Designed miniproteins, single chains, continued (3). Designs and how they scored, part 27

Each design is a single chain, and the fold is of that chain. pLDDT is the mean over its residues in the fold that is shown.

## One batch from the design tools (miniprotein)

Design m8916
Fold by ESMFold2-Fast:
Order: C-alpha cells, then structure tokens, then sequence
Structure m8916 (fold): chain A 54 residues (1-54)
C-alpha cells in the first residue's frame, strides 16, 4: 500500500543520517514529503530527488 511505502521512506530517512532519496511517482512523493515535513525534513526544490533534515 501507499502508507506502507511512505513508512519505508520515513524509516530510511531517519536511519540514513537524516537523508533519503525521494520516489519518482508524483503522488507517492507528495505523501512522503508530507510525512517527512512533519519530522523537520525538507527538499531544496520541487525538482529535488533527495530530502534531508536540518
């Protein structure tokens, strides 16, 4: 499910020193970024392939 995939990206971001590669699917990317933003992560632009924590 999409929720399971979002969880995998969040876990990878927390595990990988505060960085994660973002999915290429626009809808999954939106859901992942929404979850990561709540945890203090950001992407440099709408075209960024990576999100990171401050």
Amino acid sequence: SIDDKVKEYVEEALKNGGEVDLPSDPYLRLRVMDALRKLGFYADSILSTTARKR
Scores: mean pLDDT 81

Design m8917
Fold by ESMFold2-Fast:
Structure m8917 (fold): chain A 86 residues (1-86)
Amino acid sequence: SVVIKLTTIELLVAGAEVDVRLAEKLVDSNPQLARELVEAARRTVRDIRELIEQYRDQLPSQTLAKIEERVEEIEKRAKEIEKKLE
């Protein structure tokens, strides 16, 4: 089902967004946990990109564009956190 595939991708995106949000809050108080959360978010982004490539022809183009925008924001935030953890 297209609905199940899309819901799976959206749940993974939401999970990665939570991970980077928590990492941003933990940079100063718990830098080790912040690193682990960023690594988890980056792994989830890789999984999302693989699912998008597998299901590209089955998913609405406008919905894919919105998901790709959210993924790009996650990657941008992850990079900013990594710079603060250096």
Scores: mean pLDDT 89

Design m8918
Fold by ESMFold2-Fast:
Structure m8918 (fold): chain A 107 residues (1-107)
Amino acid sequence: SEATLRRLGALMGEFQMQLRALLSKDPSLSEDDIETLLEEVNNIMVDMLRRVLEEGVPFEEAAAEFRAEIRRRMDRLNLSQATKDEVMALVDRFLEGVRRVLEEERE
């Protein structure tokens, strides 16, 4: 529904804003590194939602692939383990929000 798409868009925007704020606190990352990672994460996020909504991929499968892809992208960066853990906490909060929106679609 249109309401579902608006709620998903809001969750995506919130996640992107929180991720930008978190990454901006890491002195090992340049602004160019942060912008590149945010663009890559946005593309992965859009692809995950398209696979669930348009291709009928089970949410848990798409969510697992999303987590794995984010971990792979982070492993290429000189991030502290604490920063990586905080990014994955944001990922889990985002995915839980998406799950709730999709469950409400099936009232």
Scores: mean pLDDT 85

Design m8919
Fold by ESMFold2-Fast:
Structure m8919 (fold): chain A 74 residues (1-74)
Amino acid sequence: ADEAHGKALAELVEKRGSEVAEKARAAGDEELAREVERKTKEMVEIILTGDLEQAREAYAEAARFVAEAEEKIA
């Protein structure tokens, strides 16, 4: 159950991070796109390798970072 939860959270983070990274590149901000990709990868690793509490905290951090990046692009 916990492994399935971690995989689902990681998949959501990868999807949202990829979407925002593409938006950043389309806006001409390759530096922001690279930061989003790097942060997404870091959070996904924590979600997949950490316990459930660490996975939830990493998901919340990724969601916040993605939202802030998306606001910078808009």
Scores: mean pLDDT 81

Design m8920
Fold by ESMFold2-Fast:
Structure m8920 (fold): chain A 94 residues (1-94)
Amino acid sequence: MTKHYEVETNEELFQKALEMGKEMARTGEESAIITAKDGTVITLRMEQTPFDERDWRVSFYDKEGNLIATMTVTIEPDGKVVLSNPVWTPEALE
């Protein structure tokens, strides 16, 4: 089931998106939606990478459907979950 969260500002929107990406990696949820009071939406999707079956990519999209950031999730053979720092696209930093 997709989880929904509301935040007061656009700055908090990105912080909550990072927290939800990490939670999705731990719970196995495939999507989450975070909304700001002004109607701005970040949609998170967990996608398997083509390079390794243990590596998953969490992709962050704005309300227009543009990719704004990615984060890599690696599930080690012992079941340990390792999260990378998010990589922001140049368009998201402007």
Scores: mean pLDDT 66

Design m8921
Fold by ESMFold2-Fast:
Structure m8921 (fold): chain A 89 residues (1-89)
Amino acid sequence: MSKEEQVEAAKRELEARTEALIEKVKALSKDEKLAKEAAEALREARELALEALDELAEDPSKLPELEKELEEKLEKVRELILKAAEDGA
């Protein structure tokens, strides 16, 4: 598979996984405001991940820097999801 094909496959998987997570957050959260904030944070993390995949296709040596940025964003998303789930209980 070419790098372009690998990037496109990764983008498709990321989009599918992000939509599945948004649906789960909506199902688990009883607080509509927190569910909306978590969904927005997930969409922001997805957009950053898609941009990171494009950068990796051009320069794979950027992987450690991009992984750190994505991990920091995903941790914030995780905190929002946990808060939405706890307030829903």
Scores: mean pLDDT 71

Design m8922
Fold by ESMFold2-Fast:
Structure m8922 (fold): chain A 74 residues (1-74)
Amino acid sequence: SREEALARAKRLLTELASRAEAEATPEAIQQVNEVIQQAARELGALLRAGGSVAELERVIRETEARMQEILAAS
């Protein structure tokens, strides 16, 4: 469901952000925060427009991939 997808996203993004703060460089932390802010804007826009679960999950997957790439490079 939409609620389950959002709950999963919140847990995942929170965990990745926490790991970034503990292990990443200041530059990588800034990049992770920018990715989270962009994802929040995109998810908010989709929710207001009545976006599908598939669209929400796509944004979540893209966000996770970008955060993991930043952390791997840091």
Scores: mean pLDDT 78

Design m8923
Fold by ESMFold2-Fast:
Order: sequence, then C-alpha cells, then structure tokens
Structure m8923 (fold): chain A 79 residues (1-79)
Amino acid sequence: MPSEAARLLQQALDAYRAGDREKAEEYLRQLLTLLGFPEEEQEKVIKTFNKYFSGEKTSKEENDEDMELLDKVHGRIEE
C-alpha cells in the first residue's frame, strides 16, 4: 500500500490539478504535519505549491529555493 504521506501528497496534487486550492492546502497541511514540519515551514511549502500551480513566473534563484524545499518534502515521504 502507498504510505499515508504518499497518499496525502497524491490527493493534494489531484486537488491542485482540479483547481480546488482549499482541498489541496488541507491535504498538504496534513502531509506536512505527518512529516513533522513546523508551521512556518508548512506555510512556505504551501506557498511554493500555490505558486507552481498558479503558473506564476519565478526567477531561477526562487525556483532553486522552491525545488530544494520540495526535495526536502519528497525525501521525508520516502523515509
């Protein structure tokens, strides 16, 4: 079975693709809480996903920081 973390990430991504930002943020918060992220870092991750799915153009520097944050989330899911 997929882990609880992988399931929550998939549900968040599906909600973002459907345009249901409220559901996407709910699933992301559940995921980040499960992975032990502090509230400040949870808000940063949620903002990063929101930027990505809104189609907002970011600089290379901002993209590098956003990618590092997403890699950190992915790494904790695979633990």
Scores: mean pLDDT 73

Design m8924
Fold by ESMFold2-Fast:
Structure m8924 (fold): chain A 92 residues (1-92)
Amino acid sequence: MTVEEEVQRAHEILDRMKKATPEEVLELLREAMETLSPGLFFEIAKEAVKRFVETDPEAAREIVDLAESHKDQLTPEEQAELDAIRARLDAL
């Protein structure tokens, strides 16, 4: 996949997530894990958490759990951000 195709794929996943159920979002995130770079996957995962954190905190926790399963592919800075997101969810 070219960089342009990967960016286009990321935009398609983000657009599909706007109307998706929590279950569909988890499927889209698995697709992102398989098709996108770890950095683009993490950006999509953050947008998914942001969507659900106020309306469905349990779905947001499942999204963070999925992102943590891929944590070894993330940069130290992204790992620290993921840890901060989990701490915030655990405080809810």
Scores: mean pLDDT 81

Design m8925
Fold by ESMFold2-Fast:
Structure m8925 (fold): chain A 82 residues (1-82)
Amino acid sequence: SEESLRLIEKETELGKKADELKAKANSLQTQADNLRAQGDASTPEQKAVLDAQADSLNTQADGYNAKAKEYEAERDKLREKI
């Protein structure tokens, strides 16, 4: 039906938004891991700076993952109606 097609369209859109945010979070996490690895090979002062930058990236990644979960929850509710 037309209604089923509309629900599938919304489900697909929410899934894509969630996947995009997860990809951004994974990228930031990888960057954070690289900064921490660089810090481990650096002076204590440089390590503190790099760890702080990595912490900031992890916080941003957590934000994207939280938003992705919101879209996934909305998607899952729509799936129950299809």
Scores: mean pLDDT 90

Design m8926
Fold by ESMFold2-Fast:
Structure m8926 (fold): chain A 88 residues (1-88)
Amino acid sequence: STAAAYDAASTSPEALARLVADHLRALAAKLKEAKKKGEMEVMDPEAQARAERVMEDPAGVLRELADELERLGFDPAVVDALRAVADA
């Protein structure tokens, strides 16, 4: 499961950041495919804006996630790893 994969990756900030980035990129690909097929669910405006952001700029979404985690006082190593993966 996704939760178990995240728990395993939590032993390494780099592994966790890579797993998050891989899942976000996979989600972006699935959303783009669903949009092309006309299979996108009718969403409220906020959910639609988030889906469009993920499809358009997954790297920017990773940076926003890192910024929010930093604001919440999350582990700086994970924040730095997320930014590094987004900038790659």
Scores: mean pLDDT 74

Design m8927
Fold by ESMFold2-Fast:
Structure m8927 (fold): chain A 66 residues (1-66)
Amino acid sequence: SMQDLVQETLRLLLKNREIAREKGDQEGVEESLELMRETQDAWVAGDEKKLLEIHKKVLELSKKLS
């Protein structure tokens, strides 16, 4: 569901932010915060296609931080 997608995306964003903080990666922290705002905006708008696009970006951020 769209709700499950939002919850999973936010969970990954929280983890990515903590990893970026631990590494001292300020750009990674800022990117995570911007993607969190985009997720909230897309959720309020009911934009499932945008949520899927954001989710892919979050997975790429996770890959950069690993």
Scores: mean pLDDT 86

Design m8928
Fold by ESMFold2-Fast:
Structure m8928 (fold): chain A 81 residues (1-81)
Amino acid sequence: MSLVERALRLARTADPETAALLISAAAEYQYYKPFLSPEEEKEVEELLERMVEAAEAGDREALRRHFEELKRLLDESAAKP
Protein backbone atom coordinates (compact mmCIF):
# COMPACT_ATOMS: atom_id res chain seq x y z
CA MET A 1 0.00 0.00 0.00
CA SER A 2 1.38 3.43 -0.93
CA LEU A 3 1.84 6.21 1.65
CA VAL A 4 -0.95 8.17 -0.08
CA GLU A 5 -3.32 5.17 0.18
CA ARG A 6 -2.32 4.65 3.84
CA ALA A 7 -2.93 8.34 4.66
CA LEU A 8 -6.34 8.36 2.92
CA ARG A 9 -7.46 5.14 4.65
CA LEU A 10 -6.43 6.54 8.04
CA ALA A 11 -8.32 9.78 7.28
CA ARG A 12 -11.59 7.80 6.90
CA THR A 13 -11.58 6.88 10.64
CA ALA A 14 -9.76 9.94 12.03
CA ASP A 15 -11.12 13.05 13.72
CA PRO A 16 -12.05 15.92 11.32
CA GLU A 17 -8.82 17.90 11.86
CA THR A 18 -6.53 14.88 11.39
CA ALA A 19 -8.58 13.75 8.36
CA ALA A 20 -8.37 17.23 6.76
CA LEU A 21 -4.58 17.41 7.24
CA LEU A 22 -3.97 13.89 5.84
CA ILE A 23 -6.28 14.44 2.84
CA SER A 24 -4.70 17.85 2.12
CA ALA A 25 -1.15 16.45 2.38
CA ALA A 26 -1.97 13.52 0.05
CA ALA A 27 -3.68 15.82 -2.49
CA GLU A 28 -0.83 18.39 -2.42
CA TYR A 29 1.79 15.65 -2.88
CA GLN A 30 -0.09 14.15 -5.87
CA TYR A 31 -0.50 17.63 -7.45
CA TYR A 32 3.17 18.67 -7.04
CA LYS A 33 4.75 15.25 -7.74
CA PRO A 34 5.57 16.08 -11.43
CA PHE A 35 7.57 19.15 -10.25
CA LEU A 36 9.66 17.25 -7.68
CA SER A 37 13.21 15.99 -8.14
CA PRO A 38 13.86 12.41 -6.91
CA GLU A 39 15.50 13.87 -3.77
CA GLU A 40 12.55 16.24 -3.11
CA GLU A 41 10.06 13.38 -3.70
CA LYS A 42 11.88 11.25 -1.09
CA GLU A 43 11.86 14.14 1.43
CA VAL A 44 8.12 14.73 0.85
CA GLU A 45 7.42 10.98 1.27
CA GLU A 46 9.38 10.98 4.55
CA LEU A 47 7.29 13.94 5.80
CA LEU A 48 4.04 12.22 4.74
CA GLU A 49 5.20 9.06 6.56
CA ARG A 50 5.88 11.16 9.70
CA MET A 51 2.38 12.67 9.39
CA VAL A 52 0.82 9.18 9.21
CA GLU A 53 2.88 8.09 12.26
CA ALA A 54 1.86 11.22 14.21
CA ALA A 55 -1.82 10.66 13.32
CA GLU A 56 -1.62 6.99 14.41
CA ALA A 57 -0.04 8.14 17.71
CA GLY A 58 -2.68 10.86 18.22
CA ASP A 59 0.06 13.55 18.23
CA ARG A 60 -1.86 16.42 16.61
CA GLU A 61 0.91 18.97 17.27
CA ALA A 62 3.50 16.83 15.44
CA LEU A 63 0.96 16.23 12.65
CA ARG A 64 0.44 20.01 12.20
CA ARG A 65 4.21 20.72 12.24
CA HIS A 66 4.94 18.04 9.62
CA PHE A 67 2.05 19.30 7.45
CA GLU A 68 3.42 22.87 7.53
CA GLU A 69 6.91 21.60 6.60
CA LEU A 70 5.45 19.47 3.78
CA LYS A 71 3.53 22.48 2.40
CA ARG A 72 6.63 24.72 2.53
CA LEU A 73 8.72 22.12 0.70
CA LEU A 74 6.07 21.60 -2.02
CA ASP A 75 5.53 25.36 -2.51
CA GLU A 76 9.31 25.90 -2.75
CA SER A 77 9.65 23.04 -5.28
CA ALA A 78 6.87 24.48 -7.48
CA ALA A 79 8.74 27.83 -7.59
CA LYS A 80 11.95 26.23 -8.94
CA PRO A 81 12.68 25.59 -12.66
Scores: mean pLDDT 80

Design m8929
Fold by ESMFold2-Fast:
Structure m8929 (fold): chain A 70 residues (1-70)
Amino acid sequence: APMVKVTLRQEEVVSPEEAALVEASREEMEAAWRESAAAAGYRLLSLRITVEKDGEKYRVTLEAVYERPA
């Protein structure tokens, strides 16, 4: 097949204020990721951003799955 599936995962522990900003800008960040992938010639299959409370901080996880040329 001419395409391969690639998964990118990023995880960061942030302040409550930063977590609120991530939630407020979620759609904008998802749009930016889709545009970036398209500009690179990749097809974005899924994008997930999760925000979970971890003690007094928040864990933000971004997971992107896309297809790119082999």
Scores: mean pLDDT 80

Design m8930
Fold by ESMFold2-Fast:
Structure m8930 (fold): chain A 99 residues (1-99)
Amino acid sequence: MSLLQRLYDAIKAGDEEGVIEVLKELLKSDNPDLIATFVGELLLAAEKFDSPEVRELVKEILLKAINDPRTLGVALAALRSADQIGPKAKEVADEVKKA
């Protein structure tokens, strides 16, 4: 099963621990294509879970994406669309923009 499929399955199940495990794996990745694939889903995870751990991991991955020229464009696009995902996603996006 792909890492992306694992994230979607965990979100659908309301499995916070499963989401955290996927986010930790993504944060350890040096693969810009993998990070780019997940950038939109990061904010969805933050919106679906009222979890400080999920929020912090999403913020750390987005900050990593902003600091890499290869993922900067997709990260900025996700931050611009955060309002369309929800208020918790917008809050995380605003925190990333301040850093």
Scores: mean pLDDT 81

Design m8931
Fold by ESMFold2-Fast:
Structure m8931 (fold): chain A 73 residues (1-73)
Amino acid sequence: MEEEVVERVREAILEAGDDPVATVKKLNELGKKLPPEVQRLLSRYMIETLDLVVKEGAEKAAERFAERLREAL
């Protein structure tokens, strides 16, 4: 279950690519389908993830967010 959530989040970030607006939209839509605990983590790490998308690209942002989720779940 946890790894499925991590993979879905990673996939959403990668699909959005280098567009932080698309990243926010995809993660918010995904969050509506996930438990409240995961929704809180998405909100907590959103700014860090968007900063990484802009500065280092979607792949690096996806890896870092996945690490954050695995540590917290």
Scores: mean pLDDT 80

Design m8932
Fold by ESMFold2-Fast:
Structure m8932 (fold): chain A 78 residues (1-78)
Amino acid sequence: MSAEGEKLLEEAKRLAEEAVQAAALGDRATVDRKLAEIERIAKEAEELGDYETAEEIRRMRDGAAQMAALIEASRAAA
């Protein structure tokens, strides 16, 4: 993993945490924006040729999206 790839991973992790927090607050617009930012970072890693880092970032995005969806569904069902 490159130093740039490690930095992108750390940024994606922060955005994933922010997306989950936004979901807990009912802020769907912020959730969507943060998930889109994570996907953008994954594309940046791909453009750098760091496909392993891009895959890891997308796994973080998918995990955050699933957690956000569960929180949103729980709020809507209550």
Scores: mean pLDDT 83

Design m8933
Fold by ESMFold2-Fast:
Structure m8933 (fold): chain A 95 residues (1-95)
Amino acid sequence: MEVEEKIRKLAEKVVEQGRENGELNVPYEELLKQVIERIKGEAAKIALHLLGKEPTKEGAEKLLKEHKLEEIVKIIEENKENSEAAKEFLELLKK
């Protein structure tokens, strides 16, 4: 899916910036996997908040299991005016 590709590209940039700053001492492949999971979790938490739910890690994991990533991002797009975090997330993916 296009959304998954955009998230992976964003994760690649985040990992590269983190390594350049010397903040991360984990192998590249492991870091990339962790950052992809964090970005997906962040998107799910933003969607939960926009749906009036608590943005918990467990809730985000359940949302990602029950819904396609495209559906989660669509919730963020449709409700972005209610959240600065939603606007920032979409701007990062706009490339």
Scores: mean pLDDT 77

Design m8934
Fold by ESMFold2-Fast:
Formats: structure tokens, sequence, C-alpha cells
Structure m8934 (fold): chain A 73 residues (1-73)
């Protein structure tokens, strides 16, 4: 997990996002994604790249959390 997070951080942003999508398609569990996001945020609150990657991971796994759908004001 830490090795994956470091690999993603060392890659260009576009490539790292593509890797995240590939891992999801390969069936990586939400738990693994949360671990990776945690490692990224732990290592780089000062680095926008780390924050961006963590946000992408959260979108991939936290999508079903927004289940209200019809909450228009």
Amino acid sequence: IKEIAEKLANMPMDEAIEELKKMKEEGMSDEKFLEIAGELLRNGPNDPKYSQLAAEIRQLIDRPLAAVGNSVR
C-alpha cells in the first residue's frame, strides 16, 4: 500500500489518475483505496499532487455515499 502510494506520487498527475482507474477496474477493494488515500494525505498535505490523488480516490470509493439524489432546494 505505501509502495503504491509512493509510486502514484512519483508519477505525472495524468498517469497517476489513470493508474487509480485501472486499479479499480482490476477489482481493488475500497479498503485498499482508503489505505492509499490515507498514505497520500499523511505524506503530503503540503503537496497539491498528493491532495489531488487522494481526492480522486475518494471520488472512486465515496461516490455511493451521496445516495440522496433528489435533495434540490
Scores: mean pLDDT 68

Design m8935
Fold by ESMFold2-Fast:
Structure m8935 (fold): chain A 76 residues (1-76)
Amino acid sequence: SVRAMIRVARTALEAPGVTRVELEALDDTHGRLTVTGESGEKARAALDAAVAATPEVQLVSQRVEGNTVVGDLRVL
C-alpha cells in the first residue's frame, strides 16, 4: 500500500536533523524515498529508524549521497 510508504516518509521527516523528504511511488508496493538532512549520517539514521518503525515496509537498497540518502522501498 502506498499509504505504508507515506507513513515511512512522514516518520523520516519528523526525525531530528531531517530537512526534506521526497517519496516517488513507482506502484502500490514499490517506491523510492529521498531523505535530506544536516548530514548523510542523520539522513540515513532517519530512514533506517522510519523503516524499522513500519514493519509492513522493507528497505531493499540504500545509497548515501552527500547530505541525502536514497532508499528503495517494498511493501510486504
Scores: mean pLDDT 88

Design m8936
Fold by ESMFold2-Fast:
Formats: sequence, C-alpha cells, structure tokens
Structure m8936 (fold): chain A 99 residues (1-99)
Amino acid sequence: SFRENREKLAEELEKQAEALEIYSPKALEEGRISEEEYKKYLELAELLRETAERLRKAKSLEEAKEILREFIERAKEILGLSEEEAEESLKLAEDELRE
C-alpha cells in the first residue's frame, strides 16, 4: 500500500541521514574527507531528514512523487550528479512508492 511504502522509504532516508551524521565527523577527523565534503554530507543528511518528514505527511502518491523530485534535484546540486544519474535515482525512488 502507498502508506506502507511511504513509511518504509522515509525510514530508509532517515537511516541514511544517521549514517552520514555518524560517519562524517569521524571521516573528517581521520582525514578521509575534506572540510568541503564534510559540509556537503551534513547538508545532505539535513535534506534526507527533511524529505523523510515531508514523505510521512504526504497525502497522495502524486504529492510523494513531487517531494522525491524536489529531493533528487537538491541532492544533485549538493553531490554534483549528472542529469542521467539524477533521473535514474528518481525512477528507483518512485518505484519504491508504487509497490
């Protein structure tokens, strides 16, 4: 059902945000990422949490798809993804909502 798929996707996004929040400070301390990459990972973690909250409040499949489209566009800007990579990511996320 849409409500179950919406909740599952929101939980997956929150899990990714938690991983970035735990990983990023340690990776910076160990010299594995730059300060610029650290800032991008924190920005992405915030976006993931915001998107998860918006998905939980979405009243329809169409609203959830719009939320995911906006998420992918912002993630593309943060991570420097290509148009093709962004389109593929959006299709995968939309498919999670359909099943």
Scores: mean pLDDT 83

Design m8937
Fold by ESMFold2-Fast:
Structure m8937 (fold): chain A 66 residues (1-66)
Amino acid sequence: SEKIKTLREIREELMIMAAKGASAEEIKEFLESHGIEISDEEAEEISQGAADADVVIDRKIEELKK
């Protein structure tokens, strides 16, 4: 899946953004600019920090494998 490849490629950058305190809106725009659809709720979860971003990305990759 191209979306899985993209998520793996941007994972570190997204975690860095979350660690630096990026807003949910910034997170959502970043993911959408890479062709990844995300809910406002998922964007809020990612914005909580690098560890939360890591968990959400891992969950999304696993869902896309189905």
Scores: mean pLDDT 84

Design m8938
Fold by ESMFold2-Fast:
Structure m8938 (fold): chain A 90 residues (1-90)
Amino acid sequence: STREEALAAKEELLARAPEEKKEEVRVVAEAYLEVKGYEEAKDEASRELAKIMKEAAKKKLPEEEVLELLEKAIREKGLEVLRRAVELMR
């Protein structure tokens, strides 16, 4: 599934991330995985985040580029979805 592929991408990103950036990469990747774990959050924003994570894994993009793309997608399209997913966890 897309989530399973994203989980694999998260592990690869964390392995490649510089020590000082690991926390930022982990937080962003975990937020994305939480969104994908919630059926109610399946919308355009979630699909865009999944696409970025899959592309990062397949192309083995530099950590800086992946982090920038994830931050941009979350800020522009996924921020509200991430907030709702956190609320639904309760």
Scores: mean pLDDT 54

Design m8939
Fold by ESMFold2-Fast:
Structure m8939 (fold): chain A 92 residues (1-92)
Amino acid sequence: MAEEFVEELRKIIEDPSAPEEKKENAIDLLAVFEAAPEILKKLKELEEKKPEELKGGEIAREIGRIMAESYDRARKRLEEERKKILEEEKKK
């Protein structure tokens, strides 16, 4: 399940022996899952407010914007979380 994959990504981020590049890739992937609830909520709101006004091309553009903004916020949060983990590892 997706939950098992998310847990694996978190384990990589928390693993002090994992290469930095692997941790960065895990953050990039995990940001997609962290952004998903916000994306789904905003897409539902988009469908409810503009059902007749949006053609396929227009809705695709709005979807792209929602996905990009939500992903950027999630990725920034995960980068801050990574910094905290690295600080904790230095204390050991």
Scores: mean pLDDT 73

Design m8940
Fold by ESMFold2-Fast:
Structure m8940 (fold): chain A 79 residues (1-79)
Amino acid sequence: MVDEILKKIIEASKKKDFEELKKLSKEMGKKIGDELAELWGRDPEEALRALKEMEEKIKKMLDSLDEKSKKLVEKALKE
């Protein structure tokens, strides 16, 4: 569940645990990719909706982080 990973990312940021932050960010990206790939095979319209909702949640999470943590998460997601 992505919400659980987002919560862990915020916690790692508060603890200044940048290694855990990088690890969680990579795990989040993989999990999102896997879930979206499965959903695309079943219902592409639902997949697009889920993608938009996920992008919004990620943006809100990033906005709650300090600048250093935000940049680190963005790099780990490698867009």
Scores: mean pLDDT 77

Design m8941
Fold by ESMFold2-Fast:
Structure m8941 (fold): chain A 97 residues (1-97)
Amino acid sequence: MKMRVTITLKWAGASLEEAQKRAEEFGERLEEGMKSLGLKATVTVTPAVEDSDGAVVVQINIEIEGDPSLRPKAIELVDKLAKEFGAVAVRYEPVEE
């Protein structure tokens, strides 16, 4: 299995530094959780930016590789962490090898 996930995190009233740190915590928890499932996750966190509405936005790009039978568990973990960290968008893209 190879899967790409793009997550958009957005917080009103957060500083750029706080948003960046929060996004990094997300990435660390995701990588550890995927490792515990026997999957490889590569997480790339973009620099935090202020949106035109005054909120701070961070985009996280994730590549997940491993056993295809673990895909439902991988999705469940991503969805769980996205909810905990206040994700406003989650996009799943299947990648063929």
Scores: mean pLDDT 80

Design m8942
Fold by ESMFold2-Fast:
Structure m8942 (fold): chain A 86 residues (1-86)
Amino acid sequence: ATVTIEASGLSYAGKLALLGVAVEGEMQGGTVESTSEGDRLTITVSGLSEEQAQALIEEAIRAVTGADDAEVEVEGGKLTIKGTAR
């Protein structure tokens, strides 16, 4: 399975939290691609099982909402995260 995270408006702590989630996905045997442009961060983790993908999504939500005041939308394997930091 593939998990795609598109994040904007995150603090430094929120961005680090998502990068930590990407590292976890890679440690589980996933392939990680990340790009950043200004305050926008896109992370794609592929090669996961469905269980690993679901766990990574849950971890990403916890990590971001623990660090930042952010809105999270989930559609299949795609997370859209909008923070209020600027």
Scores: mean pLDDT 79

Design m8943
Fold by ESMFold2-Fast:
Structure m8943 (fold): chain A 91 residues (1-91)
Amino acid sequence: SNLLNQYKKEIEDLIKKLLELASQSPESKKPVEEFAKKVKSETQALLDMASDPSKWHLWPQLPNKYNEIIEELEKKIKELEEKLKRLEEEK
């Protein structure tokens, strides 16, 4: 569905932004790459569930699960942005 494609794109865009921010802090690179791998795996599991007609009874929960992933990504992005801002203010 168009909605699932929108969630996938939003998650991919947020992951890209998170990885770009992490590239500015060497200490954050590895933890963020591992977090991104986890998020990609979780997103793929939800997409697989959405494409399986035998799992239709779980489909009403999928938007909430996608929103949880998006919220977690946005939180991590804000944490990194605040960390980078503090590092710049200490220069």
Scores: mean pLDDT 82

Design m8944
Fold by ESMFold2-Fast:
Structure m8944 (fold): chain A 92 residues (1-92)
Amino acid sequence: MEHEVELEGGEALAMGLESGEIVADDLTVRAVLELDGERYELVLRITGVENVGGRRRDGTIDVEGADAPPDVLSELMALAFEALRRRAEERA
């Protein structure tokens, strides 16, 4: 199974593992998975999301790649979130 994950932007990234909240400055995550010669891509765009005392401001999380089968989409989501976790931990 071939896969790749790419991150662009986002000088600040933090993740609340228990709350599932993401704090990021305009970060794009691209996850790609190749199965049986087919290439599937998921793009997460995270913009201006901030968790301050349970208060969310003006951020959005946009997901592109809904055309992938459920199993592939699940793996792409897992890859994207793993990459986000690594980036957040790298700076801690």
Scores: mean pLDDT 61

Design m8945
Fold by ESMFold2-Fast:
Structure m8945 (fold): chain A 58 residues (1-58)
Amino acid sequence: MDPEKQELGKEIEELIKKIEAHPKGKDYVKAAFDAVIKYKDDLKKAKEELEKLVRSLE
């Protein structure tokens, strides 16, 4: 796997874990997975969408 793509995948996974661990994150977990599915071929976009969800929880 391309190292850059592998690193983006790791960052996406960590963002999902942060959302899942948050007390208010249950509804956002669905949105997070929907974003990953929607942007599965554009990991940079998937990461940006997940970062927005994380910021909304903070």
Scores: mean pLDDT 76

Design m8946
Fold by ESMFold2-Fast:
Structure m8946 (fold): chain A 88 residues (1-88)
Amino acid sequence: MIEEEAREAERHLEKAMSKATPEQREEALQRGLEAFKEAREKDPEAPLEVLQARGVIAMAETLAKLTDAKEEAAKAREAAQRVIELAR
């Protein structure tokens, strides 16, 4: 279910964030916010879960680039991608 995949995405994202510095976390949050705004602009009727999942994917990709949390970031991205697929 969407809620289960969203919870998994949040858990893995939190683990990736715990390995980041405050500056890296701020950069990831900024990228996530930008992705959320982009997704809402492209599809204003998209469910909130899909918009949040787009944000999580952007944050996870940023954390994978900036930190050693590549595995946790990949799991967060995969769970968020499943949220988008389930919301079809």
Scores: mean pLDDT 84

Design m8947
Fold by ESMFold2-Fast:
Structure m8947 (fold): chain A 56 residues (1-56)
Amino acid sequence: SPVDKVSDYLMKKYGISPKKSKDIAQVAMGFKKGLKLPDSMLIPIGDMFYDSDSFE
């Protein structure tokens, strides 16, 4: 799943928990789908949301 790939990426890059990484990945997926962006943008969007700490 693209969400699982982003979650795994964030866990490895930032050392965050699986729950936090999945929460960020889900927000990133929603943002990507809302703007109809390609799946290749999902990792950059995940990085952006980690930096903004915008997950709830």
Scores: mean pLDDT 76

Design m8948
Fold by ESMFold2-Fast:
Structure m8948 (fold): chain A 73 residues (1-73)
Amino acid sequence: SDMQIAQDLLQEVSQLLQLPQDLTNHFTKLLQSDRQAFAKELRKLLGLDDASTPHKFPPQALEKAKQLIELLE
């Protein structure tokens, strides 16, 4: 299912970015309750809509995050 794929992608992104458990839990709940808010918060976290260069995000984490957002939109 799309939701299972989304959860798996979120887990991979969380591992690649070494996100704190509290933040991972927040995003997991948001993914299940409000997909639009999830996509917005994830874009903000990663600077995906920002013209400035992100500090240092692994390319694979950005790619998986983009796949996750596309799946939800």
Scores: mean pLDDT 77

Design m8949
Fold by ESMFold2-Fast:
Order: sequence, then structure tokens, then C-alpha cells
Structure m8949 (fold): chain A 73 residues (1-73)
Amino acid sequence: GELAERAALLLRQLSREEIVEVLLKAGLSEEEAEALADFITSTFDIRAIAGVLESNLSDEQLEKIIAEAEKLL
């Protein structure tokens, strides 16, 4: 959906450390945040990133990711 695509686009503009920080603030565990940050930083396909986000995260978590990522940009 549009939320997951927007989250993917914003996260791809951040450093790995900033991605982990944003994901932790969105309520993910340290293990989940690290694994997802590794995936995002190694993946060029925005739709692939958006698909993983949409499958694993709620709309509330996606909105929180967008809000926290926008603060760092």
C-alpha cells in the first residue's frame, strides 16, 4: 500500500544506524530492527522493501516509521 511505499522511500534515504533508530522507535525489537535495516540497505527494489514492511508491520507502525524518518531528513 501507499504507506509501505512511502516508508520504504524514506528509509532508503537514511544511514543504516538511522534506519535501526527509526525502527526501534516504531516498536520493533533490536533483532527485528537490525535484520530489517540489513535488508533495506542491501536491497535496491523499493517495491520489495515495501512488500516486506507491509507483510510484517501494522499501519500504525508504518505511520510511526514515516513520522520518525521525516524528523531525520
Scores: mean pLDDT 87

Design m8950
Fold by ESMFold2-Fast:
Structure m8950 (fold): chain A 97 residues (1-97)
Amino acid sequence: SDLLRFQLALDLKALHDWARRVAEETGDPLYAELARKTEEALELFKNGASPEEILEKVREMRRLAEQADPTDPVARSLLAALKHIEELVKKLIEEEK
C-alpha cells in the first residue's frame, strides 16, 4: 500500500527527529542510539528494503527502549510510538505479500 508506505516513512522521520531532540536535551545515550537506528531504518526504506527488514530494525529499537526507566513519561511515549510503527510495518507486510 502506497499510503501505508508514505505513513510509515512519515512516522519513522518523526521518531528520528524526536529521538535526536531528546538526545540533545537529556544527553542520554539511549536516545542518541535510537536516533541512529531510526536513520538506519529510513535508509533501508529509501533503498527499497523489504518491510521485513524494516520490522527487524523497529524491533531493535523496541529492545533498546525496553532498557529505559518505565516510570519516565518520555520512555512511555517512545514505547507507544514504537508499538504504533511496528503495527504499521506488520500491516504493510500483510498487504504487500
Scores: mean pLDDT 83

